Designed miniproteins, single chains. Designs and how they scored, part 33

Each design is a single chain, and the fold is of that chain. pLDDT is the mean over its residues in the fold that is shown.

## One batch from the design tools (miniprotein)

Design m1202
Fold by ESMFold2-Fast:
Structure m1202 (fold): chain A 58 residues (1-58)
Amino acid sequence: SAAEEALRLAELAAQGDGEAGRRAQRMATKASAHGDVEAAERAGRLVREGAARGAIPA
């Protein structure tokens, strides 16, 4: 599902994968549109944490 994919990609983004971070954001938006708001919010937080550590390119 989009929610599962968003969370998986967000975990990779938190580990330093910038491309996974961009994909996680797109999947989180899709998951939210399908009603998986909690998963979308969790994925968004993981991506933001990765960005704060410099894991996601500007």
Scores: mean pLDDT 73

Design m1203
Fold by ESMFold2-Fast:
Structure m1203 (fold): chain A 88 residues (1-88)
Amino acid sequence: SMSLREAAELALEAGVAAVREAKTSEGLSHGIAGALQGIGALFMLEHRPDTPDEVIRNDILGAAEAALKSGSKRAEELARRAIEGARS
């Protein structure tokens, strides 16, 4: 099964894809929010290893949900994989 780090990386990639493929200001805003929350999850994994898994999962899920709202099909694919990884 996917690690929380792999799920966080996918959530960040989803946010970045959402930013790159944004056709609206709303899509861009959601992509930025997703990317920043994905960075936050990775930061906690790297620099705060005592952070509870539930906190990291919530950040990954929040990042993925933001990316899903962007309207990007690639962001949706990556976000779905991140959600599956976070829930496993």
Scores: mean pLDDT 88

Design m1204
Fold by ESMFold2-Fast:
Structure m1204 (fold): chain A 60 residues (1-60)
Amino acid sequence: MTEELIKELKNVPLEEMEKKIDEIAKRYGLDPRTVKILRDVVEAFRLIQEAIDKLVEERK
């Protein structure tokens, strides 16, 4: 069951998600393999965000 994990990650900026993944994994008792997958997914999102920022020139 990863729905709650995804919802918690949603509340964190992409840059901070990598740091939060370890905390969330420990909190919810995630399998190490699952933790690695989550980290890889967050990294992919990070790259996508960088590409989008170049296209739309969005800044916070």
Scores: mean pLDDT 66

Design m1205
Fold by ESMFold2-Fast:
Structure m1205 (fold): chain A 84 residues (1-84)
Amino acid sequence: VSLAVALFDAEVEELIKRGEVTPERIERLVQGFLDLARFELKRLYGLSDEEAEEYIQKILSGETPEGKRVREAVERARKALEER
């Protein structure tokens, strides 16, 4: 999940730097993050489908450090969009 979070942070910062933040692009980045996070949990951490989905829900609720970082990155992107 750390790889998925690091990639998501980097992609959000690049969108902000390029002035290309849109709601649709934020949504696509979040979907890409979720897909990669599921892959990492199952392939690198050996979690079952059920265990991976449980952890994804904890990320989305902000209960994990990774979830807090993703939430903060999304807020940075939304703020950049509003300040256009």
Scores: mean pLDDT 79

Design m1206
Fold by ESMFold2-Fast:
Structure m1206 (fold): chain A 62 residues (1-62)
Amino acid sequence: ADAHTERGIALGAEGRLEEAEAHFRRALALDPRNVRARLGLAAVLESMGRPDEAAAVLATAA
């Protein structure tokens, strides 16, 4: 179940970016191949003014 990914998306849409980041990171800790969580984390990091970290998250996909 992608509960953390879904919650991260909802929090990101509300502008609760720090909470969204935490949920996306939890989703990736449970499933490192979760593309939706990785894309969501990258989008949140970019919105927080951290584009280099967003690019790194996308690049470190194994």
Scores: mean pLDDT 79

Design m1207
Fold by ESMFold2-Fast:
Structure m1207 (fold): chain A 65 residues (1-65)
Amino acid sequence: MIEEIKKEKDPKKAVELLRKNLDSLTPEQIDEALELATEIMKSKDFDIQVEAGLIAIELAVRRAA
């Protein structure tokens, strides 16, 4: 799961995979997913950047819980 997202080179598809799998991430995978979302936020596409930012916030909240 998380490894497949890491191998995805298209930031739009990577964001879609992260969103689809949010509820099935383990605590260890949450940290890796947060790093991935942060990298995708560097995208020049504003819609992708915003979506990745929202995912990063959700992951950070889950990590703190």
Scores: mean pLDDT 77

Design m1208
Fold by ESMFold2-Fast:
Structure m1208 (fold): chain A 57 residues (1-57)
Amino acid sequence: MSLEEKIKLAEEMARDLARMNGVDEEKVVELARKYVREKGLSPEDAAILGVLQALAE
């Protein structure tokens, strides 16, 4: 899977998880993109961590 495909999947998962948890979708999507690009996290881990960070702040 390419980096672009991983980012797209992370964005989709992040948006869905943010919507389900009532947190800012755009914030979670940006965090998930950052975690995939800068930390090399899987799309699922990036999306989950993004939601957790948004909930903590």
Scores: mean pLDDT 83

Design m1209
Fold by ESMFold2-Fast:
Structure m1209 (fold): chain A 70 residues (1-70)
Amino acid sequence: MSPLEKAREYEELGERKRAEGDNAGAALHYVFAAFHYAQAGDLEKAREYLERAAELTGNPEILANLDILT
């Protein structure tokens, strides 16, 4: 499985957790999606999912995972 395929899988898992009302679980999967998007070279998607995870948890420190993009 390529990094892009892994990113999409974690994105889908995160969206499912979000639909269930599990914001913490959704945020965790969004962080994994962001990591794999970054490995695939999609830094815009990686940042987007880290921002969504930070918003769901209220923890901006999550953005430190991609501090070079700030």
Scores: mean pLDDT 76

Design m1210
Fold by ESMFold2-Fast:
Structure m1210 (fold): chain A 72 residues (1-72)
Amino acid sequence: YKASEEEKEEMLRAAREALEELRRAVEEGAPESRIASLAAAAGILIITLSNAGLDEEAEELRRELEEILEEA
């Protein structure tokens, strides 16, 4: 798998946005089904980043995802 610089930036932005949306859902007391759906989407994006060679960024975002879910 080979991602362009633009694709890597888009994937990073998408992953960060997904985590922000998940954090808001947790803070607003969204239903468990919505939190689970958002967490799954964020997890897929993080795996995609790792597969693209952005392992450091993926690890940081994975840690953030775990922290958010602990608050849920």
Scores: mean pLDDT 81

Design m1212
Fold by ESMFold2-Fast:
Structure m1212 (fold): chain A 91 residues (1-91)
Amino acid sequence: SDTATVVVTDLELNKTYTLELPVDATIAELKKRFEELTGRNPEEVELYVLDPLTQELVLAKDDETLGQIAEKFNIDLSKRPLHVWAVRKEP
């Protein structure tokens, strides 16, 4: 089974977390793993990926897999981690 290293930067706290998940794990599953480490409710967090072409943060959708995001942004998960930025959802 293929595994991906995911680096999550919490922009509110300026803290970085490293997680390992299957490439077929969804962003919703990544949010649950992030909750286990940090106590942050998945419903209160949005995850973003940097588009290398535009240099803009793009929302990672809950139903997308890590592999689908990597393909979308031309990221080779076998050679480098997927970097995502966690932003708190306003109530």
Scores: mean pLDDT 83

Design m1213
Fold by ESMFold2-Fast:
Structure m1213 (fold): chain A 74 residues (1-74)
Amino acid sequence: KTVRISTDTTDPEEVAALAKRALEEDGADRVIITVKGVNEEQLEAIKKALEEAGLRVEDAHLYGDTGVIVAVKA
């Protein structure tokens, strides 16, 4: 029930849409999103977009320019 997504999109709205689609269409309980080419401020914006989309962010880490976010259905 965990879906893993890797994307180069740093647009918070597009990342939130990817996570929501995995939960809606793939029946995921948890989504792990790897975002490449992201900085700390963009990661915070993505976290906010996920929460505004009705998801709960369990974890978020930045490794250099790679962000890893764990989101679940709220």
Scores: mean pLDDT 80

Design m1214
Fold by ESMFold2-Fast:
Structure m1214 (fold): chain A 76 residues (1-76)
Amino acid sequence: NARERARAAVEGALADPSKADEYIVQVANALLELPIDEAKEVADELSRWVAPRNPDLAERVRKAGEAAIEQLKLDA
């Protein structure tokens, strides 16, 4: 499901930071499949989960969440 795909993408970015750009696109695309409230929850959870290991990746996950939420608002 979308939540699992978003998490798998973040795990992929942690395992191979050289492909972080590709994985962040996958996170954003997965979040776009979720209702706004769930997209916010998932982006926040994943950002907080990864922050101690890779703060740059955490910021990128947060930004992807913000962008996805703005896109979802346009559909409302």
Scores: mean pLDDT 82

Design m1215
Fold by ESMFold2-Fast:
Structure m1215 (fold): chain A 59 residues (1-59)
Amino acid sequence: SEEELKKLLEELKKKDPKKALELEVELGIAYIRYAVLNDEEYLKETEEKIIKELKKLLE
């Protein structure tokens, strides 16, 4: 969920702000693609990928 993603990103920012920024940029690109190209599939895939990576990094 978007709430879960946001909470995990905030936790990562406290531990590894550089890695958090990289993931936020990747997510931002997916949002821009959705807004301009209606690329909903890419957004969903990117959100799921980032949530999995965040869970792995935070353990």
Scores: mean pLDDT 83

Design m1216
Fold by ESMFold2-Fast:
Structure m1216 (fold): chain A 63 residues (1-63)
Amino acid sequence: KEELAIRAIGHVLRGIGAVLDGNYEEAIKDFEEALRLFEEIGDADSPLAKRVKKMLEELKKKL
């Protein structure tokens, strides 16, 4: 449970780094994996998960 939360946060941070580097495709993959992990731990409706989902939707519009 705790390990999955740490992995999810790690993917969020990697996704943000990818956005800053202009690597939107990598950011999308990292945010998708983070959302999958949040869903597995039952945290898909948390404020952080909702923010990641919004960032993912905005990034897909930029491709």
Scores: mean pLDDT 80

Design m1217
Fold by ESMFold2-Fast:
Structure m1217 (fold): chain A 62 residues (1-62)
Amino acid sequence: MKVKAIKDYKGKTPEELDLKKGDIVEILGLTDDGQLKLKNLKTGEEGLIPLSEAIKILEEIE
């Protein structure tokens, strides 16, 4: 599933993904501790974003 970043996001830990507004990301999965595993399709980077943050900064692409 592809989603778009509607806001910049800076990772708070080394495992977290940095995003810029307009980046297209793919949802790879959900961890058991409530983090989304994502791939930034613009940069090729993979990382985690807490689900509580992700729902505020990502929108579905039709």
Scores: mean pLDDT 81

Design m1219
Fold by ESMFold2-Fast:
Structure m1219 (fold): chain A 55 residues (1-55)
Amino acid sequence: EKKERLERIRRAALAALDNGMPLEEVIQMVRDAAKELGLSDEEIEELLAWIREAA
């Protein structure tokens, strides 16, 4: 399910940030994963905004 895949991306992003990965690298990782899921540009931007707020 799309929601389960999104949740995995969110968990991976938060774990990377917690481990000291630069935000820029986390953004790249998330964008690549979201494109593989077939997310629209708008959905990707919403996901990136959420990650930025969580960082």
Scores: mean pLDDT 79

Design m1220
Fold by ESMFold2-Fast:
Structure m1220 (fold): chain A 67 residues (1-67)
Amino acid sequence: MKKYLVSGEDLKLEDVQRVAEILGGSAEPAPEGFLVVVPEKVSPQTISSALLSLTGREVTVEELGPV
């Protein structure tokens, strides 16, 4: 598993959690956005593209490392 910090304007936990679940992981609120834990093969680009497709908003995805 790998951790990502996801942030963006008007992001909702429900939307981030939906994307994380589709990718085989989970999401939770964090002080600067949302902490997303997904399989190591999931790229930051996969997360950002899925959220853009779902919400219409660009997001920042920062890799925090392995779990």
Scores: mean pLDDT 81

Design m1221
Fold by ESMFold2-Fast:
Order: structure tokens, then C-alpha cells, then sequence
Structure m1221 (fold): chain A 79 residues (1-79)
């Protein structure tokens, strides 16, 4: 999970925002599977920002934002 976050940061520095978004999305998925909701939310939010900067896939940015929102609700409900 942390390796995908590091990879996302490296892609951002290179200006490869679509690949950065994919890396953060993978980190979010792994954190979600581990039950680390806070880290999953942060990763999906970073994925959404990267996809917005890429300008190529607005639907991917929206999907990542929705995933972060759902996890925020789960965290609030304790489920």
C-alpha cells in the first residue's frame, strides 16, 4: 500500500497525473481491504486530485471521490 503511495508521488513529480491517480487508487483499494479507512480515504482523495490534473478521465476522478465519500460514511457509522 505505502509503495503505491510513493509511486503516486513519483508520477506526480514527473507530471504523469493519470498514472499517479492509478497508483493512489491501488493504494486506496489495499488500505480498504486492510480496514485502514483513514488511509484508504486519503489515497482515494489523492487519486481524484491526480485524475483531475490529468484532464483525461473525469469519470475516474468522480469515481474516486465517491469511494472516499462512501468510506467516510462507513467510518462515521462504525461499519
Amino acid sequence: AKNYEKLGKLYEKLGNYEEAGKAYEKAGLIYEKLGNLDLAIDAYEKAAEAYKKSGVSPEKAIDAEVKAGILNIKKALGI
Scores: mean pLDDT 81

Design m1222
Fold by ESMFold2-Fast:
Structure m1222 (fold): chain A 64 residues (1-64)
Amino acid sequence: MESEKAARESALMLLAAAAIDGMLSDEEAREVAEELRRAAAESEDPELARRLEELARRVEEKVA
């Protein structure tokens, strides 16, 4: 079960990188930022939660 959460978090980090590089539409990037914030809030690891929150902020900055 933890493997599924880890895979989703890894996928979200890759999507965040794509959004930051301008590979995603503004709408897709906003959805990625929302999912990153949700994953951060649900994360049991404080360090991972902080990293996901930082990525969400960077993605939001790119579409602002």
Scores: mean pLDDT 78

Design m1223
Fold by ESMFold2-Fast:
Structure m1223 (fold): chain A 56 residues (1-56)
Amino acid sequence: MGEETRKLLFEYEQAKINKDEEKAKELYEKLPPHAQLALENSELGINKDLEALRNL
């Protein structure tokens, strides 16, 4: 599980960098709940980026 989860997270990150939404969704569905929580922590970083834009 640990190594498999790590690979899924890595591939998910690569898919996001490449803007491959379909691959990112597929990988997200394969992630266990604790890995999804790790992605949610990453999403907090995105939220900070949106705040920096200050377009709204």
Scores: mean pLDDT 67

Design m1224
Fold by ESMFold2-Fast:
Structure m1224 (fold): chain A 72 residues (1-72)
Amino acid sequence: SPLPVGDTVAIARAVKAGDFEKAKQLLIEVTGLSEEDAERVIEELKENQEKIKEMDLVSAALEVAKIIEKYL
């Protein structure tokens, strides 16, 4: 199932801001991923942060959702 748009937008905003602690917290709350799997997602989001920062918020949310879905 696709992740809720509001939640992926919130995670994308945190990533754009460099607030990876908030991004991880939101990710765990939305997905129920273990702390270890959430950390792997956050590492990939950090690697893609520059790309995500250049995107509009909707495109950033879709990119964030694609990254998260690899781990679900």
Scores: mean pLDDT 85

Design m1225
Fold by ESMFold2-Fast:
Structure m1225 (fold): chain A 81 residues (1-81)
Amino acid sequence: SDEEIRKVVEELLEKIEEIDPEIAKEARRIFESHEDPVEGFEAMENKIAWLLSYRKAPEEKVKEIQELVKEAWEKIEELKK
């Protein structure tokens, strides 16, 4: 359901906030700008990737955040079945 997807995204954003509060804030803003939570997740993932690249984030930080995003997407794919 949309509500279960939103819960997965909220848990993801909380974990990202512990790593980088600014990236979490921008990711949340993009996600909330979309009515469809799947479309919101895809837009958010693209924004996170862009911010990590634009700010030249350390490789360790990129890997950690990308792993969290991947785990969240796998949970969302299971909820779509």
Scores: mean pLDDT 87

Design m1226
Fold by ESMFold2-Fast:
Structure m1226 (fold): chain A 72 residues (1-72)
Amino acid sequence: EEEATKLVEERAKELADAAGKTVSNIKIISRGRPLTEEQARAIAEALALHAKETGDDVTNLTLVIDTVPEPP
C-alpha cells in the first residue's frame, strides 16, 4: 500500500511534468485491499489527465479508493 502510493505519486509527477504541470503532496487511502501496481498506474494516469484538462497544478490531493472486497 505504501509502495503503491509512492508509485502513484512518482508516475503522476512524471506525466504532469511532461505536460508542464506540477503534482505534489498526493495521499492515497485504500479501503479494503491494498492497491495493486496496475491500479496505481491507472490512478496516476487519471491524475495527469485531470491536470491537463483543468490546466491547474494538482497539490494536496487525497484520493479514497474502494477496492473489490474479497469473497467470503
Scores: mean pLDDT 67

Design m1227
Fold by ESMFold2-Fast:
Structure m1227 (fold): chain A 70 residues (1-70)
Amino acid sequence: AQDAAVAAAKAEIDKAVEEQIEKGKVDMQEFSLRVDALINALRAAGASVEQINAVARYAVEKLKEALEKL
């Protein structure tokens, strides 16, 4: 269950990054709010600190990749 929640959060981050690329600019505030909401959902689902940190790092890495393409 928790592994599925982590996978779903990473998929949502991928979608959020793609939406920023399609807009031609990154809205850092909007992206940060979306990532924060996903992390809060994972905490509510009982995800470990390690799982939450993995999702946070994934979001940062994907955002950096998007910024390099813009």
Scores: mean pLDDT 79

Design m1228
Fold by ESMFold2-Fast:
Structure m1228 (fold): chain A 68 residues (1-68)
Amino acid sequence: SAAEQREATIAEIKAMRDKLKAMGDDKTAALADKAIAAIEGIEDPETALAQAQSVLDGLKNRIAKLEA
């Protein structure tokens, strides 16, 4: 379901957040925490999933730039 996929995507966002903290990007990690709270506040599971996927893609792109 979209709700289960949302939860799985939030777990991936949390993993990316922790990786960003380990890399010293505390500012982006803090923004990820705010994004998680915002996603968890969205009542519609499909809308929440779409936002979670967008956030995850942004964090993956940020990590890729830091690793370059």
Scores: mean pLDDT 87

Design m1229
Fold by ESMFold2-Fast:
Structure m1229 (fold): chain A 100 residues (1-100)
Amino acid sequence: KEPSLEELKKEIQELVLKMLDAIENKDIEELEKYAEELVKKLEEAAERYGLSKELVEEIKELLEKIIEAAKNKDWKKLQEYWDELNEKLGEFFKEAEEAA
């Protein structure tokens, strides 16, 4: 099963919203689950569309930092990393759209 780029983008955006809900509910287990699903979707998309693995690794590192900030209840750092995540996801979507 191979989703279209548009469908994949929607799936990724939905995972980001679920992660935000998990953060608001302080549910670390759900946050980790959705972050893992997000990384898998990004890796599959990068391989499919021949995108830079470096950007995927940067996003993966940001997700790890978000999870650690949430575990430590460092909501200020979590917000900062969340803003960086949104920026990097925007870059990823632009590259994917241009590659497709």
Scores: mean pLDDT 82

Design m1230
Fold by ESMFold2-Fast:
Structure m1230 (fold): chain A 73 residues (1-73)
Amino acid sequence: MSKEELEREIARALVDILIGLANSAYRQGKKEVAKEILELAKKFAEEAYNQGLMSKEDYEEVKKRIEEVEKKI
């Protein structure tokens, strides 16, 4: 695995973890915490995409998942 491949895998994993944490917070009734985590997920995904650490396809998929959680809160 190259450093570039590893960086892309880490970026995707971090976004997936943040979305999962936001969903968990929402299910526990911690809506404000869920909103803050989703905001962090959005910023991280946008930065990762802008830096070439995330493909357009992965970025679009991540945005859809974030929007689905936002619509619940």
Scores: mean pLDDT 82

Design m1231
Fold by ESMFold2-Fast:
Structure m1231 (fold): chain A 69 residues (1-69)
Amino acid sequence: SKIEKYLEFEKKFYEVFKPRHEALLAAMPADATPQQRAAAVNQIRKEAYEEALKKVGIKNPPVKVVDVA
């Protein structure tokens, strides 16, 4: 059941992240630095994590951000 919750979390994460990521890429200047791009992606990734956790009801998730890199 715990594995099932994390699979559902991953699915919900991408459901939130994907449209925001696509919107970010569409709005991003062609001359944006790698650091600027990374910072913007990390911001929406954090927001998508929080929203997905709320949707799935997972409490005390692992702090690993690496799994979404």
Scores: mean pLDDT 74

Design m1232
Fold by ESMFold2-Fast:
Structure m1232 (fold): chain A 68 residues (1-68)
Amino acid sequence: GPLPAPAARELARLKTQLDAQGVSPEEIRERLRKLALEHGFDPETAERIAEAPSAAEVMRVVEEHLAA
């Protein structure tokens, strides 16, 4: 199957780490959005990544964007 890009793994890892630390959903969203923008994703894609409900969904959004 397709391997996740480095950006996908880093964003998914951050999501998993923040979920494990019990950080608020709002703070998780803000931190994921910031990291996505730092990776060069556009604001629309960064918001989609930030609103992903799970690390697996974060990876899917990133992979979908990179495959396009």
Scores: mean pLDDT 79

Design m1233
Fold by ESMFold2-Fast:
Structure m1233 (fold): chain A 61 residues (1-61)
Amino acid sequence: MMDLESFEEKAKAAGLDVSEAIELLEQARRYAEAGDWEKAQEYYDKALEALAAAAEAARNR
């Protein structure tokens, strides 16, 4: 799964607390579709950080 849509759907299926990451991925996709790759990458990176935080919370338990 290399595209943003597949990645987002898989995260949802995993039941992770990824609401923030999902919103950020949607924003990243919109910017990418509009050709604003700088904004797309910025929001994608933020989404990855949100996912890392969710994974760390799961690891702590």
Scores: mean pLDDT 71

Design m1234
Fold by ESMFold2-Fast:
Structure m1234 (fold): chain A 64 residues (1-64)
Amino acid sequence: EEKYETFLKAVEAVERGDLKTAEEELSKLDDESRSLFSQYLVARAEGDEEREREILQRVRELSS
């Protein structure tokens, strides 16, 4: 499974409150992608949509 797809599944799981599924998906990611995931959640909590888009683009590039 592509890193980007795994990242999005982890985000979706967190948004649903399904922390077990989120942890399972995150376990498939490397340390850099996990770091980006933490940054993404902070950006969402702060309402920084531009930062969210930048992080998603970086994850997509890492999956190419």
Scores: mean pLDDT 80

Design m1235
Fold by ESMFold2-Fast:
Structure m1235 (fold): chain A 66 residues (1-66)
Amino acid sequence: SMDELTEAHFREMAEYLKKLAEKLDEAKKEEAIARVDAVLEDKSLSPGEKFAKLAAIYAEIRKAIA
């Protein structure tokens, strides 16, 4: 179903972000991972809101690595 595909997509995005966060210092890595998990676990968020929050986390990780 579309809901199952959407959930699988968010899990793949979360795994990618957690892998990318491995390039951060320990404190920032733990913070980024916790934020990703919080977005995935928040059942009040729409798919669009989850995508936007994960995209924002991605941008912050990329800026911190650069």
Scores: mean pLDDT 83

Design m1236
Fold by ESMFold2-Fast:
Structure m1236 (fold): chain A 53 residues (1-53)
Amino acid sequence: TPIKELINAQMQLIADLTEAELAGASEEELQAIRDEGDRRIAELEKKVAEAKA
């Protein structure tokens, strides 16, 4: 379950970035989406590591 959430979060980040780019988002807006996505992914990676322990 945590690993499935991690994979889904990675796929969602790609989708969000693609949609934002198509909508004409600025480079600053795209960077903000990446930073938020990376933060969420890092939290899920910690949960995956904890679940394996």
Scores: mean pLDDT 81

Design m1237
Fold by ESMFold2-Fast:
Structure m1237 (fold): chain A 65 residues (1-65)
Amino acid sequence: MEAIKRAEELYKKNPDDPTALLSLGLAYLRAGDYEKAIEAFQKALEVDPDLPGARRLLEEARKKA
């Protein structure tokens, strides 16, 4: 899926960018890959614990897993 590939490319260029990890997690969540979405959101929160929406998206992924 195009969105996942774009998010992965952004993450590779900026691996310490929590927004890139958030975008990657969101792309996995929308694709139905809840396990990978959870991993990406957890990594985003490790980089930036105050990242807006990350905690809510993590809970959403867990509910759908």
Scores: mean pLDDT 77

Design m1238
Fold by ESMFold2-Fast:
Structure m1238 (fold): chain A 89 residues (1-89)
Amino acid sequence: TLAVEAGELAARAGVLAAKGNPEALPLGVAGALAGIGGVAQYEFTGDERGAAEDALAGAEVALEAAEKGDPEGVELARRAIELAREALA
């Protein structure tokens, strides 16, 4: 689903940000955990809207972290935001 894909991309963006810059570590980890949380929420509850909202929040945090110096993380976070917004439409 779009919500799961968004959550997975948000998690990947957060991990890349955290690995690339020590200053991004707290936000990168937070974004990654929120993305994973969205995926888990969908898997256990079937709540696609709730999962998409969690993925969007995680992607926004991951984007902030990645903007500290990870262009690939920025691209993945922006894609996660697009997919989460599409899932919420």
Scores: mean pLDDT 84

Design m1239
Fold by ESMFold2-Fast:
Structure m1239 (fold): chain A 85 residues (1-85)
Amino acid sequence: LLEEAAELAAKGAEAFKAGDYEKALELFTKAAELASKLDTPEGKQLLAGSLDQQAKAYEALGDKEKAEELRKEAEALIKEGQAAA
């Protein structure tokens, strides 16, 4: 799961760099789904990163409201991880 989620996130980043924001969003969404099934610090970090990248993709596609929702969700996960450490 972690390796698959990380691979999907890496492919998403490549798609984003290429300007394929729809493909990047699809890949980051799949990475977030897999990462959310991991009850580990690494899984939470990958989930937060994937949500933040989804927010950037939505903003690039013009969906600012969805981007803001995802950024808040990613920030909440990061704060939760910091509070647990």
Scores: mean pLDDT 78

Design m1240
Fold by ESMFold2-Fast:
Structure m1240 (fold): chain A 88 residues (1-88)
Amino acid sequence: SEGEEIKARSLASLIQSLTDEEIELLIEKVKFSPEMAELIRQVRNSKDDREGAIEAAKKILKLMTPEQEDLLVETLTAIERERRRRKG
């Protein structure tokens, strides 16, 4: 659906906005499986392949458990808080 495509596009853009250190922190804190970690790195490295990045993001959304969704939100909130602290 269009809503799922918007979510996947938002996730892909968000992942692509993270530094390499923030990606590794995200993988560690959310406890992503090796398969999901590879999909996240694929999204990060696919800046010139928008369609491939969105497809990988869709796969991440399908594989993510509710616990991982909560940890993802917590980790992204912590990253955003740290970024705001550095800019203020």
Scores: mean pLDDT 81

